# Designs tried in a protein design run: designed miniproteins, single chains. Part 61

Each design is a single chain, and the fold is of that chain. pLDDT is the mean over its residues in the fold that is shown.

## One batch from the design tools (miniprotein)

Design m2105
Fold by ESMFold2-Fast:
Structure m2105 (fold): chain A 67 residues (1-67)
Amino acid sequence: MYRTGEEVVAFGRRTGDGEGAAALAVSLAGQGRISKEEAVAAIRELGREGLLSERGARGAVDAVQNL
């Protein structure tokens, strides 16, 4: 099953677990199931919605870019 960055953001919104949602985005990008750009967009959206701290969003983006 292919997951999109939109599903990752929806997961974060539904659970309130922005850190778990960001970790999911990194994992899906590492598996090649979503693009690095899509994962970064999802992580940034979680940050905009206040589900991730600025530090958490930065760390997750760095993890995706270093895949």
Scores: mean pLDDT 82

Design m2106
Fold by ESMFold2-Fast:
Structure m2106 (fold): chain A 88 residues (1-88)
Amino acid sequence: MEEEKKKILEEAEKLKKETEELVELLRRVLPPEEYPKLDEILKKADEGLKTVKEGIKEDDKEKIEEGLKKLEEALKEVKEYAEALGNR
């Protein structure tokens, strides 16, 4: 159980880090007017990680899955935004 929780936390932290790294790259090429959209994606990733950590503390599998889904959605949103820029 504890080892499984550690693996879940590591995966959640990895998803958040990938989102943060892509946002940093986009901030270097995007005008400041687009930063609020990136900030919303980062906020979603932060909330996702918080939900995973709370689910781990409460032994709530559904809450862990909800947090992971939110992290995956944040990463997908930033990847789609990066792809849209690459196709311009």
Scores: mean pLDDT 82

Design m2107
Fold by ESMFold2-Fast:
Structure m2107 (fold): chain A 73 residues (1-73)
Amino acid sequence: MKLITETIETESEDPVAEAMRLAEEKAAELRAQGYESVYVDPEPRVEGDVATVGIRAVKGDTLLAINVVARRK
């Protein structure tokens, strides 16, 4: 099994809403590309001015783990 990790970074006046929006867009893109078992964290993890949403997806022997990180402007 191959693990691939990716990070998507952005800035927003509402980092929680932006992180969730980007995570949902990325999950839809992954499903369209044939990824199986696409999972998005139901709520973002908030640490100060930073919101993080995790995405996990499987395709064949590949596990993809993505973190969407949004910082408050």
Scores: mean pLDDT 84

Design m2108
Fold by ESMFold2-Fast:
Formats: sequence, C-alpha cells, structure tokens
Structure m2108 (fold): chain A 68 residues (1-68)
Amino acid sequence: KAEAAALAKGALDIKGVDSITREEFLEYAKKAGFSEERAKELFDAVDTDGDGVITRAEVDALLASLPK
C-alpha cells in the first residue's frame, strides 16, 4: 500500500540512512502514531525480499510502482 511505502521513506529520510531494520521501522512508525501491530503489517508490505531490512532502493521502486 502507498501508506506503507511512504512511512518507510519517512523513516529512511529522518534517520539519514540508506537502509533500516524492522526494529528501527517499528520505532519510527510508533512515533508517527501507528500501533505496533499496524507497524508490523506495514513493514511486511514494504519488505518484499523478506530479509528484515528495507533499503532506499526498495522503497523508491515500490513508490514508483504504486498508482495514486
């Protein structure tokens, strides 16, 4: 979903890094007002490789593939 990709991009940008772990994503999502359960769902939607890490390239590719 566009929501998951946008949140992941925000997490990467705010931390100033090229990749984030599941734990870092969950922290950011909780600070953004999401529940832990929702944050896990959003992470799973963006982590297409299932490796527990989201990269900037993965987020950019996902955002480019999503229709508005």
Scores: mean pLDDT 75

Design m2109
Fold by ESMFold2-Fast:
Structure m2109 (fold): chain A 87 residues (1-87)
Amino acid sequence: MKEAEKFVQEQKKILDEMLTEARNLLAEGNVEEAKKQIDYAKSELLSIRDLAEENYAESGNVYFMKKVEELLEEATSRLDEIEQELA
């Protein structure tokens, strides 16, 4: 489904940019700004999940939900790795 794939691609780009910025800030020693970028990424993940759950509740379409779940798992894994560097 073209719309689902486009949404996932757009959200992946946004998340990739946020996570890349967080890593760059950590490399610079700017921990406070890195934490802010991590919080932005977490907020985006929650919004994406909520949208997918709402879409599934209305449509019963597993395809879109599965594509979003794959995106969320990848982004969450990367986010957890960055957060471990803060600990």
Scores: mean pLDDT 80

Design m2110
Fold by ESMFold2-Fast:
Structure m2110 (fold): chain A 55 residues (1-55)
Amino acid sequence: SLEERALELIRRYAEKVASTTDVPKELMEAILRHELSQMSEEEREEFIEKLEKLI
């Protein structure tokens, strides 16, 4: 599902950010999961595309 794909990408992106910054993985995941919960279906598709480019 799109939600499962988004959650996988959030985890991978949070791991990447944590490896290069002082931002904890858990904090980044929480922020991105919260943002995802506020998104429409169209915004979720764009979010997935953006995360795939960042990973």
Scores: mean pLDDT 84

Design m2111
Fold by ESMFold2-Fast:
Structure m2111 (fold): chain A 71 residues (1-71)
Amino acid sequence: SQIQELVDKGQQLIEEGKRLVAEGKKLIDQGDKSKDLKLINKGIGTVLRGIGLIYEGELLLKKAAQLQKEQ
C-alpha cells in the first residue's frame, strides 16, 4: 500500500541517517586525537547529512500516519 511504502522509506532513511551520525562521530574522535581539522570537518558534515536523512524519514512517517487517520 502507499502507506506501507512511506513507512518503509521513512524507516530506511532514519536507519541510514543514524549510520551516518555514528560514522561522523568516529571521524570527529579520530580528528580530535590526531589534531586533524580536515577530518573533524568531514565528520561534522557527515553528522549533519545523517541528521537531514533522519528528518526526511520522520516526515515520511508523519505523512503515513496522516493518511492512516483518513482511512
Scores: mean pLDDT 90

Design m2112
Fold by ESMFold2-Fast:
Structure m2112 (fold): chain A 80 residues (1-80)
Amino acid sequence: LAEEVRELGERLLEEARRAGASEETLQKIRNAVEAAVESIEKGDRGTAALALQSLLELARELGASEELIERIEKAIDQVR
């Protein structure tokens, strides 16, 4: 799951850069990915779910692909 979340973060960063997102927005994505990965590695499912939910919100705000949004939602379900 941690490796999948890193991949999702990389794809969202790529889509965000192509959409002209600010460096501040890119940093928010990086922070959410890092928080999710760290929480998953520590076994903190609650914090991981919250971090992934933040990543999902950022993806929706940026107009990310439906496929990417679905994959983030699936990751949330896996940590719940």
Scores: mean pLDDT 82

Design m2113
Fold by ESMFold2-Fast:
Structure m2113 (fold): chain A 56 residues (1-56)
Amino acid sequence: MKLFTKELPAGQGQAGLAEVEAEAKAAGLTVKASGVTTLDTPDGPVDVSSVLAEPA
């Protein structure tokens, strides 16, 4: 299993999710789980997009 993540400003998590899903598929992996989590930081909230993938 391999985890792909991307951090973007809050409200852009879906764009980040699409990018990391595309990266996993381009690597020949199958997406098993995906999601977006909003994380509060000192510099403001960010969306963390995550994809868990494994070989097909």
Scores: mean pLDDT 81

Design m2114
Fold by ESMFold2-Fast:
Structure m2114 (fold): chain A 72 residues (1-72)
Amino acid sequence: MKAGELAAPGIPYVVINPAEIPAHLQGKVEPGDVVRLRGQTSGELRFAMVLELGDEPLPLLDGEKYTVVDIL
């Protein structure tokens, strides 16, 4: 599977940079987790499945960067 492909209807795979994870979730996000993301421009909340952890910039979905706000 690749980042941007759907894990489930409406839920894309994403690569998460550990440095961008909120302090209260540090060390708790792992591949296979479902996370809630917030769009930096729109403020839109959406779900994504963690494909892997990496040093890439914030996930880019529909032309917008998203930050991790919670683990489900």
Scores: mean pLDDT 74

Design m2115
Fold by ESMFold2-Fast:
Structure m2115 (fold): chain A 94 residues (1-94)
Amino acid sequence: SGSITLPILEALEAGDEATLEKLIEEHREELLKLLNLPESADNRTIAGEVVVYEAELLELPEEKKKAARELAERIKAGADLAALGPELRKLFTE
């Protein structure tokens, strides 16, 4: 459960909007069910919830889970993925 969320996280970390869009569109039904989101959820909402989901699944420290939620809100608000990529990498690799 959740193997599709890793490629999405990798696309976010790379700042690769085209790959992110393709992965979410290709796996939309699975992602909506996994993340408990309504069908009306846009790609940025799905992407942000993947970040939160992965932080919870990996049982990251509370400070990192908080940072994941803050980054998720920035993703949902349409922030530049190239700027967020390094912050996401730090969150999930250290």
Scores: mean pLDDT 86

Design m2116
Fold by ESMFold2-Fast:
Structure m2116 (fold): chain A 91 residues (1-91)
Amino acid sequence: LEENARRASLKATNALLALFRRLGATGVTLVSRSEMGGLFTGTKTTVERVDARDGPFTVETTFTAGGTATVTLDVRDAAGRLVASESFTES
């Protein structure tokens, strides 16, 4: 369980870093964090604002743990429109 969560988180972290590099990120600001559920089940959501050459983006990272571990990355523009999405699941 923890190993699956760790592997999913590592893949998501690598994807997030690659995304920041592609966007030409000049700054990242933590907007909010929320956590719901138990020790090995539940959802963690982190919202970050990414300042980049082509405008500000909001990146929402949602981690859900249970029998499988899933991490979803959603990128939104200044209008809140979803412009990119990626997910990783480990079981």
Scores: mean pLDDT 73

Design m2117
Fold by ESMFold2-Fast:
Structure m2117 (fold): chain A 70 residues (1-70)
Amino acid sequence: SMMEELKKLEEAKRNLEKARELNEESLRYGKEGEKAVKEGDLEKARELYLKGASYTVQAILHVVKALALL
């Protein structure tokens, strides 16, 4: 039904919005990691890049959930 289709689209939209939020966090950690590299703090850079990569994986999972609803 049209109402069931609308509910799926709304759930897909929520997952895509969450993916966007998680990608923004990933980009922020990536920039902080680049700054740490420039400052010579390689240990901090590794931790920041790992954190950013983790957010990217979470964002991908939310995109996959959205695609399953479309």
Scores: mean pLDDT 91

Design m2118
Fold by ESMFold2-Fast:
Structure m2118 (fold): chain A 67 residues (1-67)
Amino acid sequence: SEADILAKADAALAAAEKITDPQQAIAFLTKAFNDLMILATDAKASSEVVLAIVQRFVALRKQIEAR
């Protein structure tokens, strides 16, 4: 469901924030994002759900890159 996809996104973002090494954190986010996009495509998730995931992952990646 879309709720399950969003819950997985929340868990991935929280896990990435705990990774102290910026390169490892970015690698983790990249893999998690790709996995989530596959799940969203398979579930035919709405554009609103996809956009919410994209925005949150981009925002966290920018914060990590600024470390």
Scores: mean pLDDT 84

Design m2119
Fold by ESMFold2-Fast:
Structure m2119 (fold): chain A 100 residues (1-100)
Amino acid sequence: GAKAAAEGGERAARLAGEGAKKSKNPVEGTAVALTGIGAAAGAWLAAKRGDDEKAAEEARLGAEGLRGLAESSKDEAVKEGAERGARAAEEGAEAAAKAA
């Protein structure tokens, strides 16, 4: 349930952070790292409260934010990190939703 969304968010933050570390654009790198952290924090907070639906929703919103950065960013490392992070958050959200 909620744990799957939290784990997906955590993986999204890690993958987004890898993109940020490899980026040559500090503004885009900071944006992708913060968006990944937001996805992890939102899903984790909902999971801590035992709210499977909210944890899935927070992971999904984080995935949407990362997808937006993948489309709008110019730095290839940021695009790759955002795309991989979005996928991890989406997988966590789907697993949490199926368990609810």
Scores: mean pLDDT 83

Design m2120
Fold by ESMFold2-Fast:
Structure m2120 (fold): chain A 69 residues (1-69)
Amino acid sequence: SHMDKLRKEIDEIGQQIRQLQDEIVKLQAQLRAETDPKERQKLQDEIQAKSDEISDLLDRKVELERQLR
């Protein structure tokens, strides 16, 4: 059904968000240990990019959850 498809997409988005959050946690740990300015910048840029992806995925998830109600 349409509702089953929405729930599956919401679940998939939730999994993607969790994977990105886990990756950010690992990158933040690396950033805390890193002393090289160039490497720190790369880690910060990667964290920001993943945070932006989470933001977009959350917006999409909210829109789909609205359709579920």
Scores: mean pLDDT 89

Design m2121
Fold by ESMFold2-Fast:
Structure m2121 (fold): chain A 73 residues (1-73)
Amino acid sequence: AVLSDEAIEALQKAGDLATSDEAARYMGEAIVAAASGNKELADKYIEKARQAGASDEAVEYTRKAADELLAAS
């Protein structure tokens, strides 16, 4: 699925707010899972990103983009 401009902006903000490369990687995996329609896997990767040091804002932006992708699938 193609992301909207708003979802792309949310992903860019999430990347900027990531506190580690590991957190950024898990946020990316969450988006890939959401794009495939897999909410359970997306939720697990968002939780892993938080545990890897993602800020609350980065998690929220990732959640917003993931929810948009899941709604589109």
Scores: mean pLDDT 76

Design m2122
Fold by ESMFold2-Fast:
Structure m2122 (fold): chain A 78 residues (1-78)
Amino acid sequence: SAEERARELGIRMYEAIRAAAPTGSLAAVAAAIRDLAKTEPPEVAATMLAAADRIGRASSLAEALAAVGEQVRAYREA
């Protein structure tokens, strides 16, 4: 279902943020997600690229996680 795919996508992006945040910058996390987007279908890639843009502009981990949640929700509702 769209809900299951959105949840899985959100979990993958949250895990990438958490894994990279202690040793990298949010800009590095955004770059990693953009690279992952290259192998995804266009609709999923668009959501990942939008999330990566917001993550790269975030001032905190909490803001980055909120941005991912909002983009995943938008994808589910589209």
Scores: mean pLDDT 75

Design m2123
Fold by ESMFold2-Fast:
Structure m2123 (fold): chain A 99 residues (1-99)
Amino acid sequence: SMEELAKKLLPLLIKAFSVKEEGDVQLTPENLEEFIERLAKKLGVPKEVVRSMLEFIARVTGLKLEELYLSKAVKEVIDALPEGTPLEEFYRALLEALE
């Protein structure tokens, strides 16, 4: 289920965005926009929904959006999401997993 997927991926998402690894690039306003655009296109959802998800991750990790890192781990988490996954439903499941 989406809830089980969210519970399984949440620790990996937190780690992926919070921990700088070799070859990681810090998110800047320019890189953040490109990342949002790519993820929105892959998931078939509006950019606004993707941005809300990233803002949620930043809030949970205690980091600002611009302090998040792009890494191989982030790619692995994105690749683990089923193609066509409704990001809004995934985001809701993520919130429920934290309760």
Scores: mean pLDDT 59

Design m2124
Fold by ESMFold2-Fast:
Structure m2124 (fold): chain A 77 residues (1-77)
Amino acid sequence: MITEEDIKKLEEAIEAIREGKLEEALEKLREANPELAEAFEEMLKEAKSEAERELAIGITEGMARLAIGVERAEKRH
């Protein structure tokens, strides 16, 4: 299970994505969820258009939010 520190890093990654700081977002994601970070990096590398890049961003933000939600639901108290 991910830790509270990992959740904080995922939230920071989502914030960085929203600010357009994709490199910072990738760094935060690598610390919290390396698998998600690798997938995001590959999607950005393979993106051939701005629309595909936006889709990669949307998918990654959604997955990060789901990971936070699942962790909070399981450890509510």
Scores: mean pLDDT 77

Design m2125
Fold by ESMFold2-Fast:
Structure m2125 (fold): chain A 64 residues (1-64)
Amino acid sequence: GAERTARLRALLAQMDKEDLEQFTEITLALNEGNYEKAEEIMSKASPVAQEAGRVARELIEADR
């Protein structure tokens, strides 16, 4: 929903270059449908990138 989209935008605004690179890897795995790989990447990511990845996954699952 709109609330998750707004939360994702707020998290993206907090990211530095390294956070954005980590988030890109997470979203690529999610886009491939490889949720296990996305979770593995998130476990090693910064807290802001990890939270953004979680919200992105929820948005993808809600669109089904």
Scores: mean pLDDT 81

Design m2126
Fold by ESMFold2-Fast:
Structure m2126 (fold): chain A 100 residues (1-100)
Amino acid sequence: SAEDVLAEAEAFKAELEARLAAARTDEQLRGIVEEFARRAREIVERAKEAKMSKEDLEKLRNILGETAEAILARLRSRELTEALLDAVGEVSAELNKLLA
């Protein structure tokens, strides 16, 4: 299940990066930020249930972090930037609890 969580995170990263490349409107970017927040939380909950090793949690943190950075680079709205950073903060706090 740790392998499944990491595979899902990589697929999620690829999917969001493809959607990000195709995005042309603020509405599309808002949808991407909202999907990142929702799916990243779901992936972290599965990581908790899977009782992943610290090594696998570090890999997961890197995948989700790279995904968030790709989205952040496309944002120009303060509202969307703050929403993304709030989601990143929540996800990072949960992963850091598991890594402690």
Scores: mean pLDDT 88

Design m2127
Fold by ESMFold2-Fast:
Formats: C-alpha cells, sequence, structure tokens
Structure m2127 (fold): chain A 75 residues (1-75)
C-alpha cells in the first residue's frame, strides 16, 4: 500500500474536523482564520505533490460547503 492512500484518509478526516470547527465558529473572521491556518499548515507540511493536490481539493470542497451554508443563512 502506498502512502498516497493513507494521506487521503488523513486529509479527509482533518477536512471534516476543520469544517466542524468552521460551522461552530461565532464569526466569519474566525471561520476564515480556521480555514487559512489549517490549509497553510497542511500545505507547509506536505511531503509530496499528491498530498498537496489532495489538500487543495478537499479544502476547496470545505470552502464551497461553507459558502453554501452562509448563503442559506443569509437568505
Amino acid sequence: MDEDFKYRIEISKKASEVYKKMLAAPSKEERDKILDDETKELLEKSPSEEYKEEVKRIMTVVRHALADTEALRAA
């Protein structure tokens, strides 16, 4: 089994935790800070291109999910 599979699972778990933290955050600034800090840390610690691509992909999904939630709250 290659490391790519393990990294994908780990990144997905971290993304779920980040999403929950963002949903629980009391303000948009705190949510943006959580997303930025977590994304930056994961990218800085990325051991490979595959890891970086998965981080970017998953964090993009988290951003879109949050944007959809914010749009619904604003409506």
Scores: mean pLDDT 73

Design m2128
Fold by ESMFold2-Fast:
Structure m2128 (fold): chain A 55 residues (1-55)
Amino acid sequence: SLEDDIAELRDTLARLEAILKEKGAEMSDEVRAQLEAGIATVRKRIAELEKKLKE
């Protein structure tokens, strides 16, 4: 369901943000940029699904 998909993406987002917070300073610039891009993609997908859920 859309609700389940949103919940899974929110869990993924929380894990990625935790990794960035805890290990970001130890990452290369390339690895950190890749992680930040992934976080942005997940946030965008959550917003799209939440919009569909409200329609």
Scores: mean pLDDT 85

Design m2129
Fold by ESMFold2-Fast:
Structure m2129 (fold): chain A 58 residues (1-58)
Amino acid sequence: MEEALRLREEGERHRRQGDLRSAAVSYALASQKALESGDEELAKESFERARELGFQGS
């Protein structure tokens, strides 16, 4: 849970810096950690943000 929130914050920092690729990766990792913790809402939200920023990969 805490790891997922930290990764989401890291994604937000990268987004503010204009590093959209790193932001997308951080949001994708946040989604994975949220899913492991059973936080389906955070996982969905983080994944949607990663996708909106052009995340590529499985």
Scores: mean pLDDT 77

Design m2130
Fold by ESMFold2-Fast:
Parts: C-alpha cells; structure tokens; sequence
Structure m2130 (fold): chain A 61 residues (1-61)
C-alpha cells in the first residue's frame, strides 16, 4: 500500500476532477509512473485512477 502526500494544492487532469489542499495525505492501491512529470495513482478511498504531477505529490510505500 502506498501513501500519497500532496505537497502543493493539486487538481487532477482528465475526465474526473478532484481538488486537494497542500498537506492532504491519502492511501493508494497502486502507483504507476507515466512520464517524467506525471504519475497514475489509484486511490483507495474512491477505487478510481487519477493522474497527478510528480512535483506536487510525495509517494511512499
């Protein structure tokens, strides 16, 4: 299980839009690197997959 910490105010890109404040910590079921700037994260709370900028999140296992 992964822990995702939003270090900056963050909005998801794509058909599903979520907004997170800096300091928000959520559990993730999976994390996949898409490119040098983005990660794909499946959040445990929603069971859905979102894309976040790597600069705005800290991910720990």
Amino acid sequence: MYTVTFTLPTETTGPEVLRFRAGTVLEAESVEEIDENRVRVTLKATGKTYVFPKSAVEIKE
Scores: mean pLDDT 76

Design m2131
Fold by ESMFold2-Fast:
Structure m2131 (fold): chain A 87 residues (1-87)
Amino acid sequence: MRKELAERYYELATEALELHKQGTSEEELEERFGPELEELEKEIAKLIKEAGVDSEELRAFYAEQQAKYGTDEEAQIKTMAAFIERL
């Protein structure tokens, strides 16, 4: 389930980012992907709470991923997908 959720998030977020880079408006992106990404974000937040992940561990994980991939939107998508899979 968590792996499937991570894959779904990665696919949607990556597709949205690719369209954004092609000049698709923020309005069109929100209309096409907004509702589904909001649902995924709610499920992710619930899993974080249920997993009881320590705030220091979560911060350390994000810092490690940001050091590897950077802080751009593509790196943030990869970081979030990896985090979901780890939950």
Scores: mean pLDDT 74

Design m2132
Fold by ESMFold2-Fast:
Structure m2132 (fold): chain A 64 residues (1-64)
Amino acid sequence: MVDEKEVLVALGEIYLGLGNIDEKRGNTEGAIESYKKAAETFREAGPEYEDLVKEAEERIESLK
């Protein structure tokens, strides 16, 4: 049985990947949206994933 937290972590990593693709394409708005979704998804996964939330937020700050 897959833990819901494991599914959320996987989803967050998908959003990070989408943000990275948009960033490489010069779509700053799309990248920020995807990184925001990644951060929100990692927060839902739990406090143990705070480092991943921080990584997504640092990416957003770097693009502003």
Scores: mean pLDDT 81

Design m2133
Fold by ESMFold2-Fast:
Structure m2133 (fold): chain A 65 residues (1-65)
Amino acid sequence: SAIAEEFARYDKDGDGVLTVAEMKEFAESRGLNLTDEEILKLADLDGDGVIDIAEFALFLQKLKA
């Protein structure tokens, strides 16, 4: 799927999660100028500082409306 391909592109370690820094790179590639705080707020992190594919998909869904 397109979401899985986008996720894999930014998952440089191949561990199945994205860091806030990798999410920031993704946001910049989409023309979004987001701070670390804005990424945390929009991605609904569980407090360990990583974003899984389900949280990533939810983030994209919030941007499509």
Scores: mean pLDDT 74

Design m2134
Fold by ESMFold2-Fast:
Structure m2134 (fold): chain A 59 residues (1-59)
Amino acid sequence: MEEELQRRRERLEATRKKMDEFGKKYSDLAKTYGYDKAVEEMRKQFEEEIKKAAEKLKA
């Protein structure tokens, strides 16, 4: 129970950190390649992350 609360808090902090990273990366990509390309690159990376998470869940 208490561990769940602690884990949730840490996950929230990690998520915020990740969102900040994404924002910065998206901004850089948009500046270099334009918004359309930045969206494509970000989506590709996100899809890879989801795939990895699914694999970990199964194996």
Scores: mean pLDDT 72

Design m2135
Fold by ESMFold2-Fast:
Structure m2135 (fold): chain A 89 residues (1-89)
Amino acid sequence: MTQEEFDLEARIALVEMAVAITRKAASRETDPEVRQRLLELADEASKKVDEAIKALQAGDYETARKLIDEAEKLVREANRLLEEHRRQQ
């Protein structure tokens, strides 16, 4: 395994964990608009992770990195939304 492959696999695992946490947070959210937005962000990030895994398996590290960068942005937005909503309570 190359260092880049290892780093991408580690980043994929972290995004998958963040997606799972986001979905669990959404299931506990009472505001339907916040819940829907969290689920949309989690689903989009999950889709990009699936595409990144396929790119990584094909040896396309450039595409895998781009997709993981995009997935990481989506989970960061979900975390920002959760933190913002928590501060309003």
Scores: mean pLDDT 86

Design m2136
Fold by ESMFold2-Fast:
Structure m2136 (fold): chain A 64 residues (1-64)
Amino acid sequence: SAEIREMVLRLARDYGASEEAAERVAEEIETTDLSADQIAELLVRELGVPRVSALAAAHEILRL
């Protein structure tokens, strides 16, 4: 969804990750039925988001 893509792109900008990394993460979240922990791990690994922030963002994504 556009909302997931916009949120992931904002996180990438905030934490200094590339737009390409953000697009890959957004696609994985949209195409795969991931838990909050799995989404948080993607955000930590691919975008460098701190774990606490990543978990908060993951729960927000699942509410969209």
Scores: mean pLDDT 85

Design m2137
Fold by ESMFold2-Fast:
Structure m2137 (fold): chain A 76 residues (1-76)
Amino acid sequence: MKVEVSPELAEAKEEALRLLREAKTTEGVARAIGAVLNAIGAEAEIMFGVKSKEEAEKEGIEGARAGAEAARRADA
């Protein structure tokens, strides 16, 4: 049960997971979790056919990157 995703989405997910592992504050943890959920949500949308792969990946990458930026800002 694996979804083939773009390198960009895979990279965004790995960055979100890295930020979650390295989070220093509760706010940083919360934002990193949000980033991870955006990436995983995109994988689920592709797997269940809720959206096209292209649309799901675009939204997932944007959400994951926004959450990652918020996590970095919270821990700064």
Scores: mean pLDDT 78

Design m2138
Fold by ESMFold2-Fast:
Structure m2138 (fold): chain A 95 residues (1-95)
Amino acid sequence: SSQQVKNLISQIESLIKEINELLKKAFKVTNGDKSEVLELIGIQIRVIGIEIDLEKLKEELNNGADPNQVKKKAEKLLKELKEIKKRVKELVKKA
């Protein structure tokens, strides 16, 4: 249903906010490790890409796209964000 997809989009938005806060913390605590800083920059670029994809997905839903197709795309973004969050948490703990 369109409501299930909207709920999934809201979950993705919340996770993006959480990851952005974790990234701010990770950049502060990774001080001096060039390799880890480059990885964090790569993760930040990936998160920006997901934010762009999410906005396109919202437009598709508003323009009458099939909710089942939108749901599949949203589930892919959610999976990628969960992996990103796990990795950023690991980088924070390692510092």
Scores: mean pLDDT 87

Design m2139
Fold by ESMFold2-Fast:
Structure m2139 (fold): chain A 103 residues (1-103)
Amino acid sequence: NIEKAEQLMIQASLAYDEGDYLTAAKLYDEAAKLYDEAGNPVMAGLALDQSKLAYEKAGDTKTVNRLLSYQYRLRAKRYELQGRLDLAKEYLEKAKEYEELAK
């Protein structure tokens, strides 16, 4: 899966350079899934960030807002684990706002 993920990253980069941001975003998203499945969360995170930036360039605000909602939920969970319940609540509320914007 890592070899396929690396190939998708190359294809995504080429699509991005050609201005085909939507194709780049989809290829980066698939690469992120393959890196995650292969047990490489660092590369999965980097590929996901590239996918989000490519969706922003494509004007797919709905998908960007969905990804932002997910990131805010992950931060809220991290703050819960740290015992910072006020910050956890704040970030969960932000996640819900972006979830509504993604509809």
Scores: mean pLDDT 81

Design m2140
Fold by ESMFold2-Fast:
Structure m2140 (fold): chain A 76 residues (1-76)
Amino acid sequence: MVTGTASFTAEEDGEYLAGAVLRGPTDGAVSLVRKKAKKGETITVTATLPSDAPAEVQGAVKDLKTGKTRLTPVQR
């Protein structure tokens, strides 16, 4: 199994929808978490792929109070 993790720092107190997308050569996985966080707290999301092949990880976070969305760089 391959596991990918995405982490985000909360820019303000609020509720966040965070996701991690794991993309393999023939399959993929998505994990979503909705979390209440205070400014400066780290929100972490982990996705797991049953394949042992190399996979790319990308995260996304949406601040549900402001509507701001941020993406992480794609990681191997």
Scores: mean pLDDT 76

Design m2141
Fold by ESMFold2-Fast:
Structure m2141 (fold): chain A 67 residues (1-67)
Amino acid sequence: INKKILDLQKQLDALNAKISEKEAQLQTLIKNKAPPDVIHEQILELSGLVLQKMGTFVDLKTEEKKL
């Protein structure tokens, strides 16, 4: 139980780092007036990471509720 919670916390931290990196990349692309297709692709990738984070967060909260 404790080990699984720690693993999920580490996964969540890694996902937060990736999301922050992708957000910074997206801001740079927008400032440099990258083609709309490139911007859309980065938005889709960021959305995928956010969904993955939500899933990991739900898993973490589910494990925390176990006795």
Scores: mean pLDDT 81

